# Ledger of designs, part 29: designed miniproteins, single chains, continued (4)

Each design is a single chain, and the fold is of that chain. pLDDT is the mean over its residues in the fold that is shown.

## One batch from the design tools (miniprotein)

Design m13046
Fold by ESMFold2-Fast:
Structure m13046 (fold): chain A 94 residues (1-94)
Amino acid sequence: SKERELQEKLAEQRALEENPDFAEAESLRLQGRYDEAIEKYKALLESDPNNALAWNNLGNALKNLGRYDEAIEAYKKALEINPNYADAWNNLGN
């Protein structure tokens, strides 16, 4: 069951990484263009609100702008979708 769950998570992550809107938001975030990245993540999440990875990465962009309360809410959303999301859990512990 754990091996199947891992394969399912990797397939979901690959599909999200192959999403052009997610790829654009991630590119903007990696460039330090956090305001633009946040708007792209928000637009993605309006159409796909169950995207735990996008919620977590939205939180990371918000945190980099010092918008800590909004970052915490985004990480909580990621954990509501995936309670075993280690990165989102660790981000809330900071």
Scores: mean pLDDT 81

Design m13047
Fold by ESMFold2-Fast:
Structure m13047 (fold): chain A 61 residues (1-61)
Amino acid sequence: SAMDEAEAKRLLEELRELERRGVRAVIDGDPATVAALQRRIAELRARLLGLLSEEEFRRRL
């Protein structure tokens, strides 16, 4: 649906932002922030797989 597509796009944008922040946290040597971001990324990936097919999710990465 259009609402599911809008939500998926929003979650994909958030996922990309968190992955960028994760790279920065690794460079900065902050393992606590890395762990927190990894948990949030896992949550977003699970939600995205509920909205998109596995193939479509992989295609958008």
Scores: mean pLDDT 81

Design m13048
Fold by ESMFold2-Fast:
Structure m13048 (fold): chain A 65 residues (1-65)
Amino acid sequence: MDPEELEREVALALARMHAAVQVSLSENKEEALEEVRRFVEKLVEEGKISREEGEEIIEEAEKRL
């Protein structure tokens, strides 16, 4: 696997896990979603994941609310 692709896959897995934990454990769903959005946006800005991948993570988090 391409080292860059592997790093991105790891970032995606971490982002999805973070989103799932925040949404599942948080008593404030709006705050949980905002934290997920900020975390994902930072990863997209840093080039760790794509904008499309970030949108999928946010959508999945919203669906879990």
Scores: mean pLDDT 76

Design m13049
Fold by ESMFold2-Fast:
Structure m13049 (fold): chain A 52 residues (1-52)
Amino acid sequence: MEERRKVIAKRAEFAGYPPEFIDEFRKVQTPEEERKVLDKAFEYYKKQAEKL
């Protein structure tokens, strides 16, 4: 399980997610927690796109 979380965190880092989301990905232990972090990241980028 930890190995999968490390891979997800590395992929998020490579994709340019903010550091706070990287830390949250590192801490997730369930699919529900993972989805919650993804939803936050999606909303963050949506708001950034609206500013442009």
Scores: mean pLDDT 66

Design m13050
Fold by ESMFold2-Fast:
Structure m13050 (fold): chain A 55 residues (1-55)
Amino acid sequence: SMMDELKLEEAERLVVRAILGRASEEEFERALKTIEELLGPERARQAREVYLKER
């Protein structure tokens, strides 16, 4: 749905900001929950791995 697409765009932008050190851990965790709900747990796990590697 359009609402899910907007939620995903916001979550993806928040993940990028967190990787760059511009978002809190709480904001990152909220974004991962949205990604897990919409794209599944494997996609959320991959995003977490990138975040941990870049920090």
Scores: mean pLDDT 82

Design m13051
Fold by ESMFold2-Fast:
Structure m13051 (fold): chain A 83 residues (1-83)
Amino acid sequence: ADPAAEAARALALGEAGEAAAIPPLVEMLSHPDPRVRAAAVLALGRLGLRHPEVVPPLERVAKEDPSPTVRALARAVLEALRR
């Protein structure tokens, strides 16, 4: 599948704002392409203002993701949700 299309799907799921989007977005955090994982982090960040259950998977990404850029993005999203 096209990683750009999968990243766009992740962002669309986050924009819809429904809790039903959380399980597929959490699955996308394990995608081999860092662009898809970054999009899932941003989408879960949007959901996190109303759905605090997104925090534990984002904390895992912030600590464990192989991409330093994706880890930094997850830390920034978590900091924004804490404010």
Scores: mean pLDDT 86

Design m13052
Fold by ESMFold2-Fast:
Structure m13052 (fold): chain A 86 residues (1-86)
Amino acid sequence: MLSDAEVRERLARFARHVEKLLRDKLGLTPEQARAVAAEVVRLFHKAYYDEKMPFEEALELAFNYLVSKYPELRDELEKIRQELLA
């Protein structure tokens, strides 16, 4: 079982990687990238804290949202997901 501090750290790392990918690969502005990352964090928090989904399932829900919105980033997003589950 992950501690709350570990969950928060991993989620922050995921959000930072997502912002970087959106800026570097798709040319989004910092403001646009932060807005997407904030939505990802919101979806994770709802799934993990409100709906009490396991960390892996909550992360997969956030990942699926990103892939549906930016399918061109699927491979890069999957690498980030695997690193967070290691």
Scores: mean pLDDT 82

Design m13053
Fold by ESMFold2-Fast:
Structure m13053 (fold): chain A 73 residues (1-73)
Amino acid sequence: MPLPTEEPAEEEIERAKEIIERLLKERDPELYEATSEEKLEERARVVVTTARALRRIGDEIDEELARRKEEEK
């Protein structure tokens, strides 16, 4: 199976696409109507890639915060 750590899996892109579509329909139906399927897929890919990078950064931040909490003792 493809490793999700280095690249977004197609199933994750599809899920993100569905979420983006739902959010666009709910918050900005005009923008949704103007957005093509191809653009939705591109947005989903960017969102998933960014979310994965942010999750890794969040993990590092959490580890540093835990370490600082121990150092405060």
Scores: mean pLDDT 71

Design m13054
Fold by ESMFold2-Fast:
Parts: C-alpha cells; sequence; structure tokens
Structure m13054 (fold): chain A 63 residues (1-63)
C-alpha cells in the first residue's frame, strides 16, 4: 500500500540508507509490503534504531 511504502521509506532513511535505496525499499513495499516490512524490522533491530523499528512495524499493520 502507499501508506506502507511511505513508512518504510522513512524507516530506511532513519537507518542511513541513501534516497536511491530508500526508494528501492518503497518500490519493494508496493509489490510485497509484508515482506518489505519484515525485512526492515529485522534490519532496524540489528542496527539498534528503535524509531525505524516502530515505523516498520506500523508499515506491517498497513500492508
Amino acid sequence: SEEAAKLLREAARLMGLSEENAEAVAELAKQDGRLAARLLIRSAKELGIPEAVKLAEEALKQA
């Protein structure tokens, strides 16, 4: 969904991804929002960025 894509793009930015990579994440989210959200939740947890985890978990609810 568009909302999931927006949330995951913001999470990717908080994780330090470039704008190009953040857009790639948003594109993946439009194809499989649940997979994209789960992958970002895992990555954000490994990086220790709680705000990115929160956004990715919200995206999972919107997917």
Scores: mean pLDDT 84

Design m13055
Fold by ESMFold2-Fast:
Structure m13055 (fold): chain A 56 residues (1-56)
Amino acid sequence: MEKKKEEAKKAVKDHLEETLKRAKDIKKEEAAKGIIEQAESSKYAEAIKEAAEEFA
């Protein structure tokens, strides 16, 4: 089942990269905060938070 957590981490990194390409004026901090807030309602919240912190 850990494969699902690794997939979630990769999805977070991919999403952050795409978001930054489109939103030049948005800082990485704001993008990471948004993802962490969404992760709180997910069973992968811990893995997503770790990925966002590593990316930021």
Scores: mean pLDDT 63

Design m13056
Fold by ESMFold2-Fast:
Structure m13056 (fold): chain A 74 residues (1-74)
Amino acid sequence: SHLEKARELLKKAEELLKQGKYDEAEQYALQAIQHAALALEEARRNGDQETIEEVLRLLERLEELFKKIQEAKA
């Protein structure tokens, strides 16, 4: 699913950030955001409130990760 793919890509981005691979971390984080957005669209269309809440929490984590990547690149 898009949600599971977003989680996997987030985990990869976090690991790349720890390794100092900032450009790669950013690329994986962007892909994770794209899949999270698709998961949110599908969940909203289906009225799946539980999945909507999970995706919104995932997007918050992705926002924080993106800030960390930007700070590391500065």
Scores: mean pLDDT 87

Design m13057
Fold by ESMFold2-Fast:
Structure m13057 (fold): chain A 86 residues (1-86)
Amino acid sequence: MKEEAEELIKKAEEKLKEAVALLPQVSKEYLPRAIGRILRAIGLIFEARLLLEKGEYEKALEAAKEALEAAEEAVEAAREGAEAAA
C-alpha cells in the first residue's frame, strides 16, 4: 500500500510536469481551464504526500489515485488547448 501510493504520486508528478511543459503552447481561450486543472493536481499531490508522511497509507493511496486522475485531466486540458492553437 505505501509503495503503491508512492508510485502513483510519482506518476502524478510526471503527468503534472507534462501539463506544465505544454502551457506555453496552450491557446488563450483554453489557458484558464488548463491552469485550473494543473492547480487542482498540485493540491491533490500535496495532500497525498502529507498523508504518506503521516503514515495514513490507505488515505494516501486514495489521494494518490485522485492526484493521478487530476494530473491526467490537466495533461488532456493542456493538449486540447495546444491543439486548438495549432
Scores: mean pLDDT 84

Design m13058
Fold by ESMFold2-Fast:
Structure m13058 (fold): chain A 65 residues (1-65)
Amino acid sequence: KEKIKEVIEILKKAKDSGKAVTDFARTNKLSDDEAAEVSAALAQAGNEAGSEKPEDLAKALEKLL
C-alpha cells in the first residue's frame, strides 16, 4: 500500500495517468506483485471515479487507503 500513496502524489502532478504510472513502475523497479497491486487499485479507482483524469484517480485512490 506504500506504493499506492506514491502513485497518488505522482497523479496529483501528472497530465497523463498512464504515462505517470508507467514511469513510476520503471523508475521504482516494482516487483510483479507490487505492479499488480498498483494496477488493481487504479482499475478500481477508475471504476469508482468514472474518469481517467489524474486528479479524479488520485481522489479515488485516497478513499481506498
Scores: mean pLDDT 74

Design m13059
Fold by ESMFold2-Fast:
Formats: sequence, C-alpha cells, structure tokens
Structure m13059 (fold): chain A 58 residues (1-58)
Amino acid sequence: GPAPAAPLSEEVREVAEEIGRKLREIGDETQEVLSKVAELRKKGDFEGAEKLLEEAKK
C-alpha cells in the first residue's frame, strides 16, 4: 500500500472519499467538487483540494 508521503492533511483524501459517498446521493453538484478534489490531489495540490472539500461538506 501507499506510504504516508508527508505531514499533509491526509484527512483531505479520506474526507473527500467518505463525505463524497454520502453527498453524491444528495446532489450531482457535490460530485463535481469531489471530482475536482481528486484532480487537484493527483496534481499534488492538497491545499486546493481541501478548499473544495469545505464546500462539498457543506
């Protein structure tokens, strides 16, 4: 499995996946944010991903 890269907000990944499962049931708009979060995460922009997660979790 993947090792912990750095002392970053790993919760961002977990929150995106966990909350995304519930929020995607509510509306497709939430999925858009989650997809962007995943994209930013792949690019290595966890700060941007976390910002989007705040919008999604609302």
Scores: mean pLDDT 65

Design m13060
Fold by ESMFold2-Fast:
Structure m13060 (fold): chain A 70 residues (1-70)
Amino acid sequence: SSAATRAVLEAMEALGEANKALAAGDRERALRHLEQARKYVEEARRAGAPESVVEDLERAVERLEQQVKE
């Protein structure tokens, strides 16, 4: 669906912004973008995005959350 596609793209954008914030040393900003990424991943799943895409996005969020929490 168009809603699923939009949510996936928004999750990817939020992950990109989180990664940029982490690279800049801004841990708080990275966490805020990761919270947005999680929201969009949940919206993508509810809108019927393929499970493999949702799982890939969830893994990307979890990987960045681990890096921020170190």
Scores: mean pLDDT 88

Design m13061
Fold by ESMFold2-Fast:
Structure m13061 (fold): chain A 114 residues (1-114)
Amino acid sequence: SLAEQVDAAQELLEEATRRLREALAAKDAEAFIETLRELVERLGEVLSPEARDVAASFADAVLQLLVEAKKTLPEETAREVIEAAREALVELFESKGLPDLAKEVEERTEELLK
């Protein structure tokens, strides 16, 4: 059912946020990028335009972690992480009919890359 799909997406988002935070705390940029790409693929299987609120929550959680990455990682490493996240999230949201969220990700990551 749609409710079961939303619950699964929320559980995935919580697990995703935890794993991404763990990778960032370890200062492991490769693990962060790999984990994010895996989560984007999995979320892509359950995400629809009707689940925009779940997509927006995921985008916000990732963008908050990118702010932390910019503050805690070396400049070059932080840029690589931010650029990889931008590419993955923009492609996901555009492919799922969420172009407004794709634009928000592009704008917020562009600000982080300044």
Scores: mean pLDDT 82

Design m13062
Fold by ESMFold2-Fast:
Structure m13062 (fold): chain A 61 residues (1-61)
Amino acid sequence: MEIAEAVGDYTATSADELSLKKGDLLEILEPPKDGLVLARSLKTGEEGWVPAAAIRLVAEV
């Protein structure tokens, strides 16, 4: 399981995106495509797209 951390706050611009708060942890579900990453919030369990630039990888488990 690959874990990423939100590097700052991000507000979703469409229904298929996740809103993030700085420090939120995400599970990466699929490799990045077109600058977007499909992820699951570990805080809410919601799945959605986030900009790859809005997150950084922190663990692989």
Scores: mean pLDDT 79

Design m13063
Fold by ESMFold2-Fast:
Structure m13063 (fold): chain A 62 residues (1-62)
Amino acid sequence: DAVAEAVGKAIQAYKEYADHLIRRRKLRAEGGSEEEIQEHETKAENYRKLADEYQALADALR
């Protein structure tokens, strides 16, 4: 089912987005390196964009 597959991919991408946001927040609180914080910010942004794209695909397939 193309809709179910697209929804599943959106959920997975949102999960990755949330995980990178949590990691970024923890690194900032604990004094992690600026480079590691920046990498998690970049990855979070990329996963948010990917999640939005899969959600739009699922919506278009309804």
Scores: mean pLDDT 84

Design m13064
Fold by ESMFold2-Fast:
Structure m13064 (fold): chain A 68 residues (1-68)
Amino acid sequence: SKEEIDAEVEIALLEMQAALLERYATSPEDYKKAAEVYRELADFYRSRGLDEQAEIWEKKAEELEKKA
């Protein structure tokens, strides 16, 4: 359905955004922003019952927060 396609697109865009923010992070503010996007990504996965994948993204956010 269009709803499912829109959800897949949103997840793909968030994954891309998070990865780019992490790759180019050079300041505490950059790491915090990257972590925020990974947490949004985790929330989307949890809302779909994909808890194991959500935990991976949450852990990534936690690691980036330590660099902030």
Scores: mean pLDDT 84

Design m13066
Fold by ESMFold2-Fast:
Structure m13066 (fold): chain A 93 residues (1-93)
Amino acid sequence: MTGERQAELIREIAKKLGKADPEVVEALRKYADPETAEVFARLYNATDEEIDKAVDELAKKYGLTPEEKESIRATLRALRDAVREFVERLKAQ
């Protein structure tokens, strides 16, 4: 899988993770474009179960291999954790 395709799949999954938190979107607005801020805000409040469900649905839609599915899941969880750390640092300032 190419990095570009993985990024596209991550954006599609993020849109399935429910509604972006407006406060998180506003906090990120100074540091990211509106589309990226919304993706990160949706991911910020996502549970492991919501990520797993969204990844499973995407894997069925596109016929992803088990390895590709696990790679996307791990990337989404890592990105969520990074976004959470970044937002908490902004709130502490």
Scores: mean pLDDT 78

Design m13067
Fold by ESMFold2-Fast:
Structure m13067 (fold): chain A 77 residues (1-77)
Amino acid sequence: NAVDIVSKAGAEIAEILKDAPVEQRKEIVLRVTKAILDGNAEEAEKIVDEAMEKGYLTPEQAERIKEIVRKAAEEVK
């Protein structure tokens, strides 16, 4: 079930972002999980890169989230 895969990925991303402000965390999780569900891993990675450039997450957090994105995108197809 693609929804279950994406939901699990969203929970893992939220855990990585647990110290981020709740509003930024919710927006990033929602936008990234929607892109994964749409089969657009490239868009999900761009969202992560944009959030990193805005200072909402560290380069290490961005790399970890992109790994989750790639794995979830492979499972959804």
Scores: mean pLDDT 83

Design m13068
Fold by ESMFold2-Fast:
Structure m13068 (fold): chain A 66 residues (1-66)
Amino acid sequence: SDEELREEAIEILEKAGFSREKAEKMVDSLIENKDNPVVIANALADLSKVVGEENAKKIVELAQKI
């Protein structure tokens, strides 16, 4: 479900040290901008610095499935 995909992405960010509130805002921003290639490319680059490239790609993939 969309809720389960969103929750999985949030959990990755929380495990990386983000608060629930921050993780939710970051994931929701990715969902809203999933079809914007510039926003997604910038988010992937920024997330990769914090959660690593593999986790960043997984978060983006989860958001794109919603």
Scores: mean pLDDT 85

Design m13069
Fold by ESMFold2-Fast:
Structure m13069 (fold): chain A 74 residues (1-74)
Amino acid sequence: DELVRLAYDPDPEVRREAAQLLGGSRDPRAREAVVRLAYDPDPRVREAVRRAGEQSTDPEFREAVLRAVEAAER
């Protein structure tokens, strides 16, 4: 949908907002987009991804996001 496309926007502020919004989605494409944003070059986008993972009620998605954020910080 349109929110998944915003995760690939050239503006890091748009990608940051997309991470917050998509973090609440159960759509597999939205979840993949959030995990990919964990490797974003902008640290504010990566922080939004970490927060989305921490606030998730889905333990599988939370684990995937937080593992990606940890890997990106190495």
Scores: mean pLDDT 79

Design m13070
Fold by ESMFold2-Fast:
Structure m13070 (fold): chain A 56 residues (1-56)
Amino acid sequence: MAEEYLKKATEAFKAGDYETAIKYAEKAIEAGRDDPGLKIAGEYLKQEAEKALKEK
């Protein structure tokens, strides 16, 4: 499940849908609490998507 959320977040980010990317990255962080790698990847993707939204 956590990997599925991370994949959806990555696909949304590539499509320029940063709001959806943030949403799924947050779900990946929540589901990946027992996997530090998935949690870190989700946190990084959320941060990058937030930066992209802020840039306009």
Scores: mean pLDDT 78

Design m13071
Fold by ESMFold2-Fast:
Structure m13071 (fold): chain A 83 residues (1-83)
Amino acid sequence: LLEEARRALEAGDYEKAVELAERAAEEDPARRAEALVVQAEAYLAAGDLEKAKEYGLRALREAETLEEILEAIAVLLRVVGAE
């Protein structure tokens, strides 16, 4: 699911990327922060900066590892740069 969400994101299918990432978080709560980062990236790529920021901040709040924190910060920096 999460790997499929990333493939959808790379293919430009942002709606599918969000849907698959939501399902990935539901199937494995331990990957929720990672799934939220994918959703934030999909919204950013689609031009929805408000949702991209919302999901990026949620990813930061849900982050449990340094790697997850850094990924969430990286997306948020890209969102801020696009505003």
Scores: mean pLDDT 81

Design m13072
Fold by ESMFold2-Fast:
Structure m13072 (fold): chain A 64 residues (1-64)
Amino acid sequence: SAEDYYQAGLAALQAGDTEAAVEHFKKALELDPNYKDAWFVLGGIAASRGDDAAAAEYFAKAAA
């Protein structure tokens, strides 16, 4: 489920595997594009990487 992928993404972040986390969050959003928590976390990751444009788009999706 989308929630299962989201939880896997959080586990990957806790393990320090940001690339695996991003892929899990994207899979969650493929199953449920309205999974706002996944958009929010992707926005935070993009911002931490200096990708302000992607961060702004992801946060907008989370706030919709």
Scores: mean pLDDT 86

Design m13073
Fold by ESMFold2-Fast:
Structure m13073 (fold): chain A 76 residues (1-76)
Amino acid sequence: SKKVLEKTSEGMRLLSESSEYYIEGRKLLKKAEELEKKGDLEKAKELRKKAEEKFKLGEKKREEALELLKKAEEEE
């Protein structure tokens, strides 16, 4: 049905967004590690905080995606 397809498509979109947030978070962590090696501890802390925010957003999107995909399966 159209509703099942819409939930599946939305769930897959949210999984893609989740993956993007995790990639962004990892990039920020790598930059933070580089700054720590250079002694820029304050900037490194800021980037680690931003990475944590990205990971939390990614987790939220993943949870929403899995809930939608589960509901789509239950309606099929």
Scores: mean pLDDT 86

Design m13074
Fold by ESMFold2-Fast:
Parts: C-alpha cells; sequence; structure tokens
Structure m13074 (fold): chain A 64 residues (1-64)
C-alpha cells in the first residue's frame, strides 16, 4: 500500500541519516584542509535535507 511504501522510505532515510552522521564524525576528526571543511559542510547540508524529508514523509503519513 501507499502507507507501507512511505513507512519504508522513512525507515530507509533514518538509516541513511545514521550512516551519514557516522561518516561526518570520521571526516571532522580527520579534517585538516579547506577541502575537508567544504566536504563536512556539504555532508551536514545533506543530513539536514534528509531529516527535513523524513519530517515531511511522517506528516504525509499522518494525513493519509
Amino acid sequence: SREERIQQLIEENRETIRLLRERLAELKANAKTVRDEILALVLETVIGGTETLVEHLEKTLKEL
């Protein structure tokens, strides 16, 4: 069903956020150049966007 597909997307995106946060922590621990700082900023932006997407999906699920 549509509800099951949305629920699966929420779960998959939450797992992705967890993995991305782990990678960000590793990157920040080893960051020494402007390039590393830019990569960390890009990853933080992707994490934030994915969290917003999860919120939108949860709201959509409640309105179904």
Scores: mean pLDDT 85

Design m13075
Fold by ESMFold2-Fast:
Structure m13075 (fold): chain A 67 residues (1-67)
Amino acid sequence: MEEEAREAVLAGDIDRGLELARQLYKEGKYPLALEVFRAVAILAQRRGDTEKYEEARKLIEEVEKKL
């Protein structure tokens, strides 16, 4: 799961990265979920995908509340 999340981010797959990070969050793996959401946010920002960037930022805030 964590390896799949990293592979998705490396491949530039924003949607898959978000999906896997949400799964990590549901499993209580907050530090890992935070790492993946941050990577997705950076990728979305570089791609100019404002919608996905805002989505990732909101999820980062939710994860940070759990840390």
Scores: mean pLDDT 79

Design m13076
Fold by ESMFold2-Fast:
Structure m13076 (fold): chain A 76 residues (1-76)
Amino acid sequence: DIVELALEIRKKAFEKVREKYPEKRDYEEIMKELGKLAARLLGEKTGKKKEVEEELKKAKSVDEISELIQKLLEEY
């Protein structure tokens, strides 16, 4: 269920931000971590965990991670 997956991603993302929230603007780093977490959760739910890890190794920017998430959501 995509709604259940979205809620789980949100929960995990919130936990990650809470743990690593800096006093100063570290927006790009936070967004990368949240994106990687979302992609890994999608990989786990779709049975494509290995493929997601390989793609995450290639992703160097927030935009690349966002494209991976979009692709995974379209295949879900």
Scores: mean pLDDT 70

Design m13077
Fold by ESMFold2-Fast:
Structure m13077 (fold): chain A 70 residues (1-70)
Amino acid sequence: SNKEEAEKRIKELEREIEELRKRYEELLSKGTKEAEREAAIVGARILALESEIFVIEKQIKENLPVTKFP
């Protein structure tokens, strides 16, 4: 069902966010300007994925069609 597919997508996004958070912390620990710039990009990606989860959760709650993200 649409809801079941959405819940599976949220779990996959949560796994990706967890891996990105580990990378983010690793980059911050390096203390270089290059790593700081890469950390900013990774941080932006985490926020984008968290936003995707928020939209999907809202759509599930409101019984709306789940948006497909690229």
Scores: mean pLDDT 83

Design m13078
Fold by ESMFold2-Fast:
Structure m13078 (fold): chain A 73 residues (1-73)
Amino acid sequence: MLEAYRLLVLGQALAAQGKYDEAIELLEQSIKLDPSLKPQALENIARIYKAQGKYEEAKKYQEQSEELKRKAA
């Protein structure tokens, strides 16, 4: 749905502003509304954790995103 995609885009914008906790909440909400956005949302969550220096968390989300992209292709 269009609304789930809007939450994904807003989450990306908040992450760019350094509002990481709010960004993660919106990205998780986008997944709940449209599970097809999960690979893109997880990739953005991984980038947020990397920006916070949480490299192990970032790696887990990045690997999950890559696995889902392989299954969707």
Scores: mean pLDDT 82

Design m13079
Fold by ESMFold2-Fast:
Structure m13079 (fold): chain A 58 residues (1-58)
Amino acid sequence: MEELAKEAVDDAVSRGLSPDIAIARIKSGNENDPYVKKAKELGIDIDEFVELVKKAAE
């Protein structure tokens, strides 16, 4: 769970995107986003996952 959030932040940063963009994409719940899809497959609440991504971005 925390590792997935860290991977989402690291992926955004490696592509030159701000962590805020990664957070916004996850918050939208877009099922085509690989991190949103994986979080849903694991039964993780999207709002909880957004908070984990925010913490990983700190």
Scores: mean pLDDT 76

Design m13080
Fold by ESMFold2-Fast:
Structure m13080 (fold): chain A 64 residues (1-64)
Amino acid sequence: MMEEAKKIAEEAERKALELVLQGDYEGAARVLLEASKKVEKLDPELAKKLRESAQRLLEMARQA
């Protein structure tokens, strides 16, 4: 895992957490999906993990 990919993922996770605290699960999922696209070439395993996290957030949004 490259340092750049980790930094992008960490920044996205922080922003997603802020959105979750505001009740914006769809916005949080969008932030994680954008980050997954940015890190896909650098770390495809991390990109997959970010997509899985986004999917969970979208499921939570559906139940809200």
Scores: mean pLDDT 81

Design m13081
Fold by ESMFold2-Fast:
Structure m13081 (fold): chain A 64 residues (1-64)
Amino acid sequence: GPMERELALDSARLLAGKKARELGFSSFEVREVSEEEFEATLTDGEKKEVLRFTRKELLELARK
């Protein structure tokens, strides 16, 4: 439902933000690729890194 979608998005944002800090990226964006897949793009304007997550993976992280 909508709550699960928001939990998955929040988990993806937390993971993307953590990874951005670890790798020195200045910003990130999260998008829904499908109902089961999410994508985070990390960027400093020059370099990009893309992370992919499943909804199941993100929901498991949100619960723990």
Scores: mean pLDDT 81

Design m13082
Fold by ESMFold2-Fast:
Structure m13082 (fold): chain A 80 residues (1-80)
Amino acid sequence: MEARVEEIRARAEPAARAARAAHILRAAGVEDEAIEEALTETDAQAFIDRYIARYETPESRAAAEREVEARLEALIAREL
């Protein structure tokens, strides 16, 4: 079971990272349209890192991690 769970998490990690970034930016008041555009850019990772560092708070990070973890748990339950 654990090996399968790790495989699913590894496969979902890029999407999970993007979802965490989107949640943090949305919590900071960035508009959904701007978030979607940023996440589709060629240099999205560099942009995300810069904006997360600027807008991330311990509270918004914890909220984003919970939201993404809930989605990952649902995905794991569906795939097992």
Scores: mean pLDDT 70

Design m13084
Fold by ESMFold2-Fast:
Structure m13084 (fold): chain A 51 residues (1-51)
Amino acid sequence: MQELLDNIDKYAIVRPTSKRPFKSLEELEEVLKSPGALSGGISRRTVERAL
């Protein structure tokens, strides 16, 4: 859960344009597919808002 939140932030800073954590919905869905993430603490809507 918390590690997933940190990953979202990392994605934003890792990108050449630290504007959004994800480039497309497919990318954030990959993170949500992670065991315990899509149901453990982070939902698609939560990640999408971080975009």
Scores: mean pLDDT 50

